# Designs tried in a protein design run: designed miniproteins, single chains, continued (3). Part 28

Each design is a single chain, and the fold is of that chain. pLDDT is the mean over its residues in the fold that is shown.

## One batch from the design tools (miniprotein)

Design m8952
Fold by ESMFold2-Fast:
Structure m8952 (fold): chain A 74 residues (1-74)
Amino acid sequence: AAPLSPREAKREAIFAAERALDRERGSENTTTRDIAAAAGVSQATLYSLFASRRELAIADTAADIRRIGDELDA
């Protein structure tokens, strides 16, 4: 319900890049390097937010669940 912070906006850009790449070539062929490049962030910035590709995938799933929950609570 709160407005997106700059950090959350950056996380959303990373999630959008991951989803787009996963749709195009599958999650097994999608690396953190590809996601960072597509999101317009450095690999260092991505790793400061997510320690691994697996943590990124878990966070993306959690963010998607949260967005659905927020929509239902509206």
Scores: mean pLDDT 73

Design m8953
Fold by ESMFold2-Fast:
Parts: structure tokens; sequence; C-alpha cells
Structure m8953 (fold): chain A 86 residues (1-86)
């Protein structure tokens, strides 16, 4: 449903903003800005750009702190749900 799609997109953006904040607190502001921009591009442009954002978020989750990893995986999972509804 359109409401569910908009909710998953909103939740992905909230998780991406949380990720950007935790990465900034860890001294990696540039990566946080890149991750947020990728999620924003995915939400704006659709599934192909969402898939690119998911790949970046999974890479961040594998290489970051537990706090940033949780936020990255949350953003990734919310984008995957949005992709399935498109």
Amino acid sequence: SDRKLEQWKRDALLSARALAQTLKDEGNTALGDEALAAVEAGVAKGPAEMEKAVELLRKIAAQSSPSSGVNAMAASNNLLEAIELE
C-alpha cells in the first residue's frame, strides 16, 4: 500500500539520520553524510538507487561500531521493505 511504502521510506530516512549522527560522534562525519545522501537518493529516485544505498549501508554495518552498525542495518532493512512494495 502507498501508506506502507511511505512509512518504510520515512523509517529508512530516520535510521539514516541516526546513522549519520553516530558516525559523526565517532569522528566519521563524511561517511555519515555519504550514507544519508545515498538513502535520500534512494527514497527520491526509486528501487535501483535504494539497492545502491543498501549495498553502502551493509558495507558500513560490516566495518563500523555496533551503534553505527545497528543504525546502518535498520536503514538497509527499511529500504529493502520499500523496494518490495514498489
Scores: mean pLDDT 87

Design m8954
Fold by ESMFold2-Fast:
Structure m8954 (fold): chain A 63 residues (1-63)
Amino acid sequence: SELEKKREELKKKLNITDEELDAMVDFWLEVSTDPEIQALPEEEAREKALEELIDNVFKSAVS
């Protein structure tokens, strides 16, 4: 799946494990002020958080 590919790409980019990535997603969900995440079911909220983390990491690499 596309999400699984993005997950693997982020793990390689940050040089982290699956457990560390899951911890980052959990932390992002806890501190996120995104109302879209707040409105989503838990599984979809985790997917959205992962997408936002990916965007943030790759966006930061360009600037």
Scores: mean pLDDT 74

Design m8955
Fold by ESMFold2-Fast:
Structure m8955 (fold): chain A 68 residues (1-68)
Amino acid sequence: SIPKLSPEELLKKLENMEKVYEEALKSKDAEFAQIVRDIAIQELRELLAVEEDEEVKKRLEELIKKLE
């Protein structure tokens, strides 16, 4: 079971993930950046599958779309 996170906590987590992605791009490792993006999208999809809160579901969908 995945513990329920608030929308603010989810956004903060994604901001940290985006920062790691930007650092990967600066290193000129485009393949690493793509892998990080794919892992992030997969994790967000797994969170979406178990989430019951409508508002949190919408946020997860928006975040997946932004990373895609």
Scores: mean pLDDT 70

Design m8956
Fold by ESMFold2-Fast:
Structure m8956 (fold): chain A 89 residues (1-89)
Amino acid sequence: SEREKRLSELAPEIVEGVGLIVIGVLRVTGKREGLPEERIEAAIERIEEITRRYVEKLRELQREGKSYEEIEKAVEEFARELTRVLREY
C-alpha cells in the first residue's frame, strides 16, 4: 500500500531519530544518577553503533526493494537491541 511504502521510506530517519533521543536520555539520566563519564560514553557509543548499523541495513533493504515485512522486522530488531542496552545501563 502507499502507506506501507511511505513508512518504509521513512524507516531509516525514524531509527536515526530514536537513536538520538535514546542518547539524550542516557546522557541526562547518567549525569543525574552520578554515573562515571566512561560508563555514560560507552553506552552512548553502543547506541550510536547499533543505530548506524540499522540505518545502513534499512537503506540496503530499500535499495534491494525488500518488502515492508522485512523493513518492519529490521526495525523490531533495532528496538530489541536498544532495549537490551537500556536494561543494562
Scores: mean pLDDT 88

Design m8957
Fold by ESMFold2-Fast:
Structure m8957 (fold): chain A 79 residues (1-79)
Amino acid sequence: DAEALKEKARAAVEEALEAILAGDFERAEAYLEEARELHDKYQDKAFLDELQRAVYERLAPRFVPDPETAARLAQSIAE
């Protein structure tokens, strides 16, 4: 079920965001990798854009002083 894969990917992104807020970047990387693997199974450009935007909007103002670095961090979920 593609929708179940989308929900798992969203959950993995939320876990990654919580880990980043807690300062646990190693755990955040693991969850972002899980989200990318789930995305690879469901090739939906709109869904990928949604995940990248969520990462950018939550992380850019708090942890990344450079907006280019924030954009690259968001893009990393696709790569």
Scores: mean pLDDT 65

Design m8958
Fold by ESMFold2-Fast:
Structure m8958 (fold): chain A 60 residues (1-60)
Amino acid sequence: SVDEELVRAAAAGDLERAVELFKKNIDKVSDRAFDTLVGAARQAGREELAKEIEELRKKK
């Protein structure tokens, strides 16, 4: 499912793909997959990206 594909992309460091999947499926992404994506972005040192992801989640 989208959650599994997103988590796999984030775990592989493919943040561009993970973010694209999130943006296209924001209402279907679980809190667990969302937390994984935000955590992966922060671990990669991409704090601004992590904040953008959090703001996108709040808008929906």
Scores: mean pLDDT 82

Design m8959
Fold by ESMFold2-Fast:
Structure m8959 (fold): chain A 86 residues (1-86)
Amino acid sequence: SPLKEELERMIAQLRELKAALERGEVTPDQAVAQLETMARHAESLGLPEIAEILRKAAEAVRSGNRDEALQLLDEAITLLRKKLEE
């Protein structure tokens, strides 16, 4: 299914971004840009709840709240996995 491939790609991208944030290998501006792009993509796929979480994660990154950003990324990954199993 094209949708399942899209969801799997988003999960992989979020896991990579989470690891990069934990290691300090991505700038806040780069992380925000990725999250905003992914949020728009999630909206286009009919996944508004995931888009909302990704936008909240972008705001957490902008404010320097790393722990909140990482938690929100985990929430997005969990919801994407749930959608993948449907």
Scores: mean pLDDT 89

Design m8960
Fold by ESMFold2-Fast:
Structure m8960 (fold): chain A 88 residues (1-88)
Amino acid sequence: MIEEIKNLPESEALAELMSKLIKGELTVEQVAEILEYYGYYELAEKIRKSNREEAIELLEELLLMHTLELSEEELEKLKELAKKNKEK
């Protein structure tokens, strides 16, 4: 299962990781291992320390960044703007 995900393009691998984690087919440790394979060392450490729900949220943020080609700084600015618009 992990090896099959590692053979996918990065964006498809991230989507499969989220899907399988939601379904309970992968542990947070297995998700972290695949993220390290793609070079996301900092995120992998965060996920190892997270529960399943927190890990899903972190993967959603990464998938959004990858889809929109955003930097971490740009993603944080978008989150701040979205929160301000929701409060109006």
Scores: mean pLDDT 71

Design m8961
Fold by ESMFold2-Fast:
Structure m8961 (fold): chain A 96 residues (1-96)
Amino acid sequence: SDKTLQLVAIQIRLVGTVVDTRLLVEQGKISVEEGGERIIKTLKEAADELKSLGFDKQAQLLESMAKEIKELIKKKSSMEDIVKKVEEGLSEIAKA
């Protein structure tokens, strides 16, 4: 197995979780705060998986993203702001 393929698979799963979480918020099934907390949990779990594969730089980027999303939740930012932060962070991981 190629570690690069595993990195791509983790990114695809993370994007899927963000999309599903956004849909739940848009449907009024969960709050923006709850949606943001679910994304933070998913980012931390993905970071731990990346560390186990030796992708320490990519894991650190996900951990930084989780901290930034926590600040967005504290500021009562929109779900769109949270999604944009994840998109920006995933772009940086693709370059690392």
Scores: mean pLDDT 85

Design m8962
Fold by ESMFold2-Fast:
Structure m8962 (fold): chain A 98 residues (1-98)
Amino acid sequence: MKEIEKEILLAFLQITVSIMVRILEKEGLEEEARRIREAADRLVEAIRAGDREAARRAMEELLRLAREAAEKLPEEVAEEVLRLAEVARKVAEEALSL
């Protein structure tokens, strides 16, 4: 049961990141979008492996990249990106608790 719940949370994490990536690509931040995808992929793999330290590092990188991208965006778009990053963090922490 917990394994299925973890995979559902990881799917939500991937969907949340995909929305964030699409927003960044539409705003012309293709490099930032790529780096966020790579950090999210590392985060998902670390959570699946049960590597809490690697997961924390990948999550910190994802949040840093989202904040850096937000500085290059209009305020309304920046707020949406940062909100999605916070959702991703909460989902990742929940998946790690399983």
Scores: mean pLDDT 88

Design m8963
Fold by ESMFold2-Fast:
Structure m8963 (fold): chain A 61 residues (1-61)
Amino acid sequence: SMEEALARVRAAYDAVLAEKPATRDELNQAFTRRVKELAEELGLSDEELAAIVARLAAERA
C-alpha cells in the first residue's frame, strides 16, 4: 500500500540520518540510493515514488 511504502521511506530517511552524514550532499546521495532500492523492492512506479517523496517532504518541512 502507499501508506506502507511511505512508512518504509520515512524509516530509510531516519536510518540515513543515524549514519551521521557530514554534508547535505552525502545525506542526499545516501537517501537517494536507499529510496531507489526501496522502489525496486516494493515495485513502485516513478509516479508513485515521486508522490511518496513529495508527501514525506511536506511532513518534514
Scores: mean pLDDT 73

Design m8964
Fold by ESMFold2-Fast:
Structure m8964 (fold): chain A 74 residues (1-74)
Amino acid sequence: SEEQKEKIIELVKEILKEMGFSEEKIERVVKQLKELSMDLLILAAKTEIQEFEKETGDKEKAKKYEEELNKIVS
């Protein structure tokens, strides 16, 4: 649904901000995410969560983001 898609995009925006991406870079990513199918958008979000865990080492926060994604897509 459109509501689910918007929630996933907001989750990815939050993750990118936590990783230190600039607002300009985040806006470019968001534009690309809006063009994706739901399946590809979910895959992109999962990939960003994995990259967040790799870059920050924060496994607990990564798990919380994954749980949030799962709640959106349930």
Scores: mean pLDDT 86

Design m8965
Fold by ESMFold2-Fast:
Structure m8965 (fold): chain A 60 residues (1-60)
Amino acid sequence: SVEELLKKIAAGHPDAPQAVRELARLGKAEEARRALEKMKDALPESVVEQLEKELERAEK
């Protein structure tokens, strides 16, 4: 579900990159972007950058 995927991103779960790709596939890229924006202060910068790149790839 979208809610479960967003929770994985918010928690910095090891499956967060997969969750970002699945959200983009479901047409929920905007929700994924909002979740990543909220996590910029809570997760390491390198993790946020990696997830943002996964989202960009999934949208192409």
Scores: mean pLDDT 77

Design m8966
Fold by ESMFold2-Fast:
Structure m8966 (fold): chain A 79 residues (1-79)
Amino acid sequence: SMEEKALEELKKLVTEGVKKAGLDLEKYSVGKLVIATGRVSSGSDEDIIKYLKSHNYDVEGVFKELMELATGKKVEYKK
């Protein structure tokens, strides 16, 4: 489904971004970063999908937001 594809893509992007930033993958998981936005109460796949849906499945935009939270720095996504 569209929801499953968006979730998978976001998990892949955040995992790679966290690794490249030298951060702990367990501490900076997608679910924990989504909780840190203050918009969801849990880091479950269901809450992550709900968050993605609220952003019209803009995976790149959500990825940038979560990486800025993880690093405390403005992040540019380079293809």
Scores: mean pLDDT 79

Design m8967
Fold by ESMFold2-Fast:
Structure m8967 (fold): chain A 55 residues (1-55)
Amino acid sequence: MSAAEAVQELVAWVREHYPSSATVIVEGDPADSRVWTATVILPDGTVERREYRIG
């Protein structure tokens, strides 16, 4: 899978589970190009993270 697919999967997960007003930061791991993390910041200040690993 490509980096673009990992980003799309993380964005789709956020859009499914969180309101459109949430801020999303998607970051690749510089030490491992297979690992991508989404950090979701909700309007109330709650922060959640999801990791996605490319097979």
Scores: mean pLDDT 75

Design m8968
Fold by ESMFold2-Fast:
Structure m8968 (fold): chain A 93 residues (1-93)
Amino acid sequence: QLKVPSATIKAGDTATPGGPIYDLAVALYGDKLDPEFLVKSLQLNLGVEVDGIAGPATVEAMQRFAGVGVTGEVGPATRQALVDAYNSGKLVK
């Protein structure tokens, strides 16, 4: 099992290796895909625009999907909720 990253995801984060949004995408889909494709896969599963960037819509969709308040930041607890949803089949593989 991949460890959920401790850093927060904020609007404007890009799919850079070692970055917060990239680490979440790796936790969900593994590290064998291109970083842009990992973020696009996450966006597709959240039902938002697939542009490969963690914009406000992507961050808001992550928080709404996890059932938490929309603050513009995805913390470790929200990331764990997304990973748990993915493992339970709620966030489509």
Scores: mean pLDDT 66

Design m8969
Fold by ESMFold2-Fast:
Structure m8969 (fold): chain A 86 residues (1-86)
Amino acid sequence: SDEEIEERVIELWEKIEKSKDEEEAKKYLEELIKIQQEYLARNGIKLESEVTVKREGDKLVVDVKTTLTSSAGTTESEATNVIPIK
Protein backbone atom coordinates (compact mmCIF):
# COMPACT_ATOMS: atom_id res chain seq x y z
CA SER A 1 0.00 0.00 0.00
CA ASP A 2 1.02 3.67 -0.24
CA GLU A 3 1.28 3.74 3.57
CA GLU A 4 3.77 0.83 3.48
CA ILE A 5 5.84 2.72 0.89
CA GLU A 6 5.83 5.83 3.14
CA GLU A 7 6.98 3.75 6.14
CA ARG A 8 9.84 2.26 4.08
CA VAL A 9 10.86 5.75 2.91
CA ILE A 10 11.01 6.93 6.56
CA GLU A 11 13.13 3.87 7.50
CA LEU A 12 15.58 4.58 4.65
CA TRP A 13 15.88 8.25 5.68
CA GLU A 14 16.73 7.15 9.25
CA LYS A 15 19.46 4.87 7.82
CA ILE A 16 20.79 7.72 5.64
CA GLU A 17 20.96 10.04 8.70
CA LYS A 18 22.93 7.35 10.60
CA SER A 19 25.34 6.70 7.70
CA LYS A 20 29.04 6.93 8.59
CA ASP A 21 30.57 6.78 5.11
CA GLU A 22 30.01 7.47 1.41
CA GLU A 23 29.25 3.82 0.47
CA GLU A 24 26.53 3.36 3.12
CA ALA A 25 24.82 6.69 2.34
CA LYS A 26 24.90 6.04 -1.43
CA LYS A 27 23.41 2.54 -0.96
CA TYR A 28 20.39 3.83 1.00
CA LEU A 29 19.93 6.86 -1.28
CA GLU A 30 19.89 4.62 -4.38
CA GLU A 31 17.32 2.33 -2.69
CA LEU A 32 15.18 5.38 -1.83
CA ILE A 33 15.38 6.63 -5.45
CA LYS A 34 14.36 3.16 -6.73
CA ILE A 35 11.24 3.21 -4.52
CA GLN A 36 10.38 6.72 -5.78
CA GLN A 37 10.92 5.59 -9.41
CA GLU A 38 8.55 2.62 -8.97
CA TYR A 39 5.91 4.78 -7.25
CA LEU A 40 5.98 7.55 -9.90
CA ALA A 41 6.01 5.01 -12.78
CA ARG A 42 2.56 3.82 -11.63
CA ASN A 43 1.31 7.31 -12.58
CA GLY A 44 3.17 7.53 -15.92
CA ILE A 45 6.03 9.66 -14.56
CA LYS A 46 9.63 8.67 -15.32
CA LEU A 47 12.21 9.62 -12.67
CA GLU A 48 15.94 9.43 -13.46
CA SER A 49 18.49 10.38 -10.81
CA GLU A 50 22.30 10.44 -10.67
CA VAL A 51 23.73 10.50 -7.13
CA THR A 52 27.28 11.30 -6.07
CA VAL A 53 28.35 11.16 -2.40
CA LYS A 54 31.60 12.66 -1.05
CA ARG A 55 32.84 12.76 2.53
CA GLU A 56 34.12 16.17 3.66
CA GLY A 57 35.33 15.91 7.26
CA ASP A 58 32.31 15.40 9.55
CA LYS A 59 29.82 15.72 6.65
CA LEU A 60 28.59 13.77 3.66
CA VAL A 61 27.95 15.98 0.61
CA VAL A 62 25.29 14.53 -1.69
CA ASP A 63 24.82 15.84 -5.24
CA VAL A 64 21.62 14.70 -6.98
CA LYS A 65 20.82 15.34 -10.64
CA THR A 66 17.15 14.59 -11.38
CA THR A 67 15.11 14.33 -14.58
CA LEU A 68 11.30 14.01 -14.43
CA THR A 69 9.43 13.10 -17.64
CA SER A 70 5.62 13.10 -17.95
CA SER A 71 2.97 13.82 -20.61
CA ALA A 72 3.38 17.53 -19.67
CA GLY A 73 7.11 17.51 -20.57
CA THR A 74 10.57 17.07 -19.05
CA THR A 75 12.10 18.96 -16.10
CA GLU A 76 15.73 18.80 -14.95
CA SER A 77 17.15 19.88 -11.58
CA GLU A 78 20.33 19.57 -9.51
CA ALA A 79 20.50 19.79 -5.71
CA THR A 80 23.30 19.57 -3.15
CA ASN A 81 22.43 18.15 0.29
CA VAL A 82 24.63 17.94 3.37
CA ILE A 83 24.28 15.10 5.91
CA PRO A 84 26.18 15.49 9.21
CA ILE A 85 28.05 12.40 10.44
CA LYS A 86 27.04 11.69 14.07
Scores: mean pLDDT 79

Design m8970
Fold by ESMFold2-Fast:
Structure m8970 (fold): chain A 58 residues (1-58)
Amino acid sequence: SDQELISKALELAEKALKEKNVDKANELNSEISKITSKLSEDQQKELQKQVDEIVKKS
């Protein structure tokens, strides 16, 4: 489901933000991009808002 894709993308985004190894962080971001490309525009906007809130705390 789209909700499962959003949940996976958020989990990967949080891991990427906490990852200190640049190569691993880039790999995580690539996987996030693949997941987000499968989401509708509305779901991509919702995911982006949640990612922005995580980034805002870093």
Scores: mean pLDDT 77

Design m8971
Fold by ESMFold2-Fast:
Structure m8971 (fold): chain A 72 residues (1-72)
Amino acid sequence: DAEAQARAIVAALENAGVKMSPESREAVTQAIADALRAGKSLAEVFTAGAEAYEKSGDKQGAEMLRRAAADA
């Protein structure tokens, strides 16, 4: 379930201390879920999430996901 996986990734970031507005959280979760449903690689999924965080102004979340993309 792509939505469940996206929610788990976002929850892990929140547990790591990333503070998000409800709007940013929804946008990031949707971007990750869409990438997962499209069958993109894990690196591409994390990159899509990082782009959504960056647009919301969340530098910490974007940096964490860009690192995860590089390690995937």
Scores: mean pLDDT 77

Design m8972
Fold by ESMFold2-Fast:
Structure m8972 (fold): chain A 74 residues (1-74)
Amino acid sequence: MEELLAELERLLDPKGLELARQVYETLERHVGREVAEEALRETVELLRKGEYSGEEAVALAMGRALKRYAERLA
């Protein structure tokens, strides 16, 4: 977790980093740490590939993590 946040601090501007922190805290509280960590890992991967902006990468990763969580419950 701390390692993923450190990676995001290197890859995101302050606005994107604040969004990522808020999304992570919200996911951890409501759907659990596993989903929150999956969203962070995917955000880092998307940012490293350079295909998306910081905020777009955070939003996309969050949506994908929630979709995977819902599919596991079905």
Scores: mean pLDDT 78

Design m8973
Fold by ESMFold2-Fast:
Formats: sequence, structure tokens, C-alpha cells
Structure m8973 (fold): chain A 87 residues (1-87)
Amino acid sequence: SAAEEARKLLANLPASVARLKESLAKNPGVTATVTTRGGKEIEVTLTEENLPLYVEAIKKVLEGVINGKLEEGLEEAEKLLLKMQES
């Protein structure tokens, strides 16, 4: 189920973040593309400084899937991603 997949992703998130942080230290400015509610794509440039915002956005989506509050999770994630674009 989507909830089971989201729980696996959430459990693995600290390890994924650690690897991404190491990658960013060696190659700053990795671009990530995220699809928002309504099919709009947001491109964000990942840095060590804005990585915590990106991680929080992912957590909001995954927690939304797990708790049946995906719409609220996506809205909060989009707000965080837009803050990253302003940095």
C-alpha cells in the first residue's frame, strides 16, 4: 500500500539524508525536481543550508500519506519548497 511504502521511505530518510549531505559537500548545487499538487513541477537547488527545509518537505508528504492527510502534507511541503527557491 502507499502507506506502507511511505513508512519505509520515512524509516530510511535519515540514511538518505546523510548520503545526500555527503554528496552536496563534494558537489554543491544539486538540482531536484518535485511535482506539486496540480502537476506543477518545482525545481530546487539543494545546498547544505537549505537541505533541512527539503527534508522537512519530504517528511510532511510522507506523514500525510501515512495519516490520510496527503492534501495538508502537500500544502505544507509546497510552502517549504517555495522558501528554498527564495534562498
Scores: mean pLDDT 77

Design m8974
Fold by ESMFold2-Fast:
Structure m8974 (fold): chain A 62 residues (1-62)
Amino acid sequence: PLERYVGRGANKAEALGLATQGLAQGAKEITVEGPLDEAAVEAIKKGAALAGAKVTVTATAP
């Protein structure tokens, strides 16, 4: 398991995929940056909460 996972996505699908990879790898802290809308940010936060991980999301302009 990773202590920390950091990813930057060029688009919404890539950023979501990076968050999913961090969770799948069992990272305790996940930082994801990308053009994510409010619903995508909420989905990432819910997924992290279910996995017991801390997540930081930096949403860039669409």
Scores: mean pLDDT 78

Design m8975
Fold by ESMFold2-Fast:
Structure m8975 (fold): chain A 86 residues (1-86)
Amino acid sequence: SELVREAVRYAELGVEKLDEDAVEGQSYLTQAGTLLSRYNLETGDERAARVEMLLSKAVSATQNEGVEKGKKLAEEALREARELAE
């Protein structure tokens, strides 16, 4: 799916940017989540809902627990998004 491939690209950018610019990194993770929410709405694939939840948790962790925690969750979300893209 084009939506899943684009979500993977935004999640990759988010992971890369979180430790350089946390605001930009969070923005990319949010964009990835939006694309996965759309994919889930179109397909009913619950894996997309799980990845969106992990991306939301990564953003929340970045704000409340620190960039290191957020990046770890974002990396987990990216791994699962890549599996969804296969």
Scores: mean pLDDT 88

Design m8976
Fold by ESMFold2-Fast:
Structure m8976 (fold): chain A 68 residues (1-68)
Amino acid sequence: MEVIEINVKTSELSDLVVLIATEEDKGKTLVIRNTGDQPGELLVLDENLKNVLLRTTLQPGESATLTL
């Protein structure tokens, strides 16, 4: 199982991180970490921008895991 680790550094309250999962990412596990000092909103969309795969808020130091 392939793991893709993404670190996001939030600096402002309610920073929005948008990730697009492409066909190359299908079957992989994404691990997204907030390495900043503010909460951030995370939105993961499919490559067609039609389906929301994940929507969550990451506190500083939190991680979200999603299998694509």
Scores: mean pLDDT 74

Design m8977
Fold by ESMFold2-Fast:
Structure m8977 (fold): chain A 62 residues (1-62)
Amino acid sequence: MSLLELVEERINEDESLSPEQKAKLKTAVRNILDNKDPPPLSPEEEEKLGRIMLEVIREREA
């Protein structure tokens, strides 16, 4: 799986995120990886996305 696919899967499985938050975070990840401007994220959404990306990176190393 690519990093994008793993992050999107983790976002989809996160029960604490609303459907709107899941869609927004997936759009942000795609835009970041494509060197495009991401949609504006709240500080809480940025923190959540950063945590998910870190978890995916850790799991790929394990």
Scores: mean pLDDT 76

Design m8978
Fold by ESMFold2-Fast:
Structure m8978 (fold): chain A 100 residues (1-100)
Amino acid sequence: PKNWLESSEKVVKVVDIKVIHTKDKNGNEIYRVVVTLEFENGEIVSFGLYSSSLEEAEKVYKELLELREDKKKLFEYMLELATKNNNFALQLAATSALNS
C-alpha cells in the first residue's frame, strides 16, 4: 500500500471504490472504504481506509467517488483521513505521493 501512494504518476485509473463490512477478532463490526487503483504495469492494488461507523464509511465513499478523476485530490483526502485517525504511516505515504 505504501508503494501505491508513492507511485501516483504510474497510476492509470481508479478501478473501484467500495464500502466493505467485516468484523475484528472480537466480533466488533468494522466498516472500511477500499480504493483500487490500476498501474501502468497492469498491477492492481487495493487499499483500505478505516472508518469507525457505517455513516462515516459512506461519507468517505461519496467523497472518494467525487475525487476519483483527480488523483492528487484523492491523495489529499486520504491524507486528511489518515490525520484524523492518527495513522502516521498512511499520513507519510500520502504526503510522499503528493510531493513526488
Scores: mean pLDDT 67

Design m8979
Fold by ESMFold2-Fast:
Parts: structure tokens; sequence; C-alpha cells
Structure m8979 (fold): chain A 85 residues (1-85)
């Protein structure tokens, strides 16, 4: 469904930004991404939003740039919208 596709796009965005910025993804960030994907696939907009906020918080702890964080925020909002449809 659209939630699964948008959740997968969030994961792709996080991993591509990490690769571009030379940042190793933590277990905490990877877990938050998996939770966001699961919530979006299940159509749970509230859980998708909460997991997306954790993705951003964990990425910020790892030193992701403001430009990278903005791309992740955009992908996370798309996942929330897709889950809520």
Amino acid sequence: GEGLDAGRELAITVYEVAKKEGIEISEELAEAVREAMRAAAAGDAEATRAAGERVIAEAKKLGFSEEGLEKIREAAERAVEAAGK
C-alpha cells in the first residue's frame, strides 16, 4: 500500500543522506526507521508521526546536517500522510 511505499522511501532517504554525509547509522536510528516503516505500512498515522520524530532526533544526535534533516522531515511527513489515507 501507499504507507508501505512511503515508509520505504523514508528509509531510503535516511540511508542516502547518511552515505552522502559519511555518517554510520546507529542501532537506535535503524530501529526508529524500522518502526516508522511498520507503522506506515499498518496505516497508523499517529505511530508513524511518533517514529518519524524519533528518526529525526536520532539522526540529529549523529550529526546529520540541517539540509539532510530537512529531507528526512519531508520523507517522514509523506509517510504520515500515506498512513492516514
Scores: mean pLDDT 87

Design m8980
Fold by ESMFold2-Fast:
Structure m8980 (fold): chain A 74 residues (1-74)
Amino acid sequence: VLTDEQLVAEVAEKFKVDKGTATLVLQHFRAGEAFNAGKAGLTELTQQNEPGRVLAAKGLNTVEVNEYIRGKLA
């Protein structure tokens, strides 16, 4: 099973972003998984979640990145 550190490294390499940005992506993905598990609201995830706002400002496609992470965890 991949560790979070390994996932950060693979996301950084795949999407050609720095590890700080890759860490924000993983945090945003984990928040989305919490929403899917019924533990958090979408408004909290997208409008109040600082990582989500930062990634949107960078123009990163979070859907594509989340699909990549899910594939790595399968």
Scores: mean pLDDT 65

Design m8981
Fold by ESMFold2-Fast:
Structure m8981 (fold): chain A 97 residues (1-97)
Amino acid sequence: REYFEKGLEYEKKGDLEKAKEAYLEAIKENPFFTEAWEKLAEVYEKLGDEESAELARNSLSGSAEERAEALRKLLEKFGEYEKAEEAEKTIREAFGV
């Protein structure tokens, strides 16, 4: 939750890049944190990254598999392939898929 709170504070200051980093860390700690996904999508949209915003939004209405895939794609976009694979596994195991 500390990362989510930091993200909110950065958004209030207009530091969208740091807000994005904080929300990603919150999601890495808890991939089921729906509010963090919502805020991440808003920040990507404000940054003009519609592709990443769409991936984050799809995680809100999608199945466990769709959430895992969206997180993987976002982390791969940042070059964090190892973390993406682990996050996908965690989400799949939690939902039994």
Scores: mean pLDDT 71

Design m8982
Fold by ESMFold2-Fast:
Structure m8982 (fold): chain A 65 residues (1-65)
Amino acid sequence: SKKEALVRELLRRYPLPDARVSHEEVFAIADELGISRSTVNKIIKEVDTDGDGYINVGKLIEKFG
């Protein structure tokens, strides 16, 4: 799925669980892959529970790895 493709690309670029990726960077990567903003927002909603503008890679692995 497009969601899985985005998650795999994020984990390829940010393989360490302590890495933090800004929402802007996630949107930029999604745009490169032709993935819609609605798909990105669904991932952010599940991973960025604090609303701090970043996703934690360890949380991404926990939810989708």
Scores: mean pLDDT 77

Design m8983
Fold by ESMFold2-Fast:
Structure m8983 (fold): chain A 54 residues (1-54)
Amino acid sequence: SLKLQEELDELLEQLSEEERMQVFNLLLGKLRKTSYDEALREAIEYARQLLAQR
């Protein structure tokens, strides 16, 4: 959904280039196995975890 995409974009702006690539690779892997919205939710959760580790 557009709302999930906007939430992910906001998180990606706070991440380093390396961390953004990690989120992107996770998203692509999930898209092969689940819906776009569910893949976005998992990518958002992963991005939040990366930010929390700082």
Scores: mean pLDDT 84

Design m8984
Fold by ESMFold2-Fast:
Structure m8984 (fold): chain A 66 residues (1-66)
Amino acid sequence: AEKEEIQAKIAELQASMDLNRQTAEGLRALAEKLTKQSPRAGRAGEDAMRFEEEQAAKKQAEAEAL
């Protein structure tokens, strides 16, 4: 039924969001370490972190629209 399909999609989006958030946390820690060695390398890590956070936010919006 449609209700089960919607719940399955929400669960899939939540799992995907959790992965993006975990990746963002890892990239933040990496960016802090890299900034001590090279500000440019640290900035690249921060940009990657923001990308993952943006993907999580988009998936959250899709889940809320269902």
Scores: mean pLDDT 78

Design m8985
Fold by ESMFold2-Fast:
Structure m8985 (fold): chain A 68 residues (1-68)
Amino acid sequence: MTGADVLAGNIEAEAEGRRVNVTVTFTDGRTIEIKGLTGKEAGEALKKAMEEAGLGAEDVENVKIEYV
């Protein structure tokens, strides 16, 4: 399991089956925003975006999750 897998699982758990907005800020100042997806969908979308960018959980500075 990658750090991105762990982060995706945490987002799914925090969402509690609801739609969420997720904002992830990385140590280099990059940001990934995922809006209006269920926690599972948001986690998978984030995992894919991080893998494509070559980012791991160690690169994550902050994660913000908001219910919509």
Scores: mean pLDDT 79

Design m8986
Fold by ESMFold2-Fast:
Structure m8986 (fold): chain A 89 residues (1-89)
Amino acid sequence: RIPPIELSDEQLKKIDEKAAKNKELQELLKKVQEAADRKDWKSLIEYTEQMVELVKGMLDELVDQGVITQEQRDLIIAYLDKLLEKLKE
């Protein structure tokens, strides 16, 4: 099993702020919600895969900025990959 992610309140706040400012991520979140509402599982999976790739890039920037550690980034990605695998089942 993947170990639990320990993120400080300050780290979570900075992640949320960066996600909120990422217009492309916000548009993909909307598309994921709309696909879920329509039971369009193919589009839901496709948009979720695109969202995971954008989040990976965002997390790399947060590591470069010293907001999160490389280990925290790798853990978050492992959880996202597991979520995506479950969605494809």
Scores: mean pLDDT 80

Design m8987
Fold by ESMFold2-Fast:
Structure m8987 (fold): chain A 60 residues (1-60)
Amino acid sequence: KLKEILEIYLELNPDLVLDLDEISESSGVPLSVLRKIARELDKEGKVIFDEEKRTVRHAK
């Protein structure tokens, strides 16, 4: 699942800030899908999602 892949990737790269626009363009995954996943992970306390900047990073 894309949500699980994103969670694991950020857990392994805790200092990384991911730009969802760049991921959407490079992967072909719609930005709306990535934003939905990032919001769910943020609600679960697993990542910090910046809606305005459309960036996500690991929550510690």
Scores: mean pLDDT 82

Design m8988
Fold by ESMFold2-Fast:
Structure m8988 (fold): chain A 72 residues (1-72)
Amino acid sequence: GKEEAIKLLEELGKIPGVSQQSIESIKKLIEEGNTELAILALKILKKEVTRRNPEYAEEIEKLVEEAIKKIE
């Protein structure tokens, strides 16, 4: 659920090149119950960060997809 999604976001934030401001913004959306916007923001983050940091692409994709499952 929400708690597991937030923990997955904390793990995402540990990956080099991931913006802490982006993580905090998405956490706020999850906490406010804005599920649709949180999922959209996660998909944008995944696309943006995987393009900038292809070496972490697989880890980022796995964490984002798991976070989306926990929010839904």
Scores: mean pLDDT 82

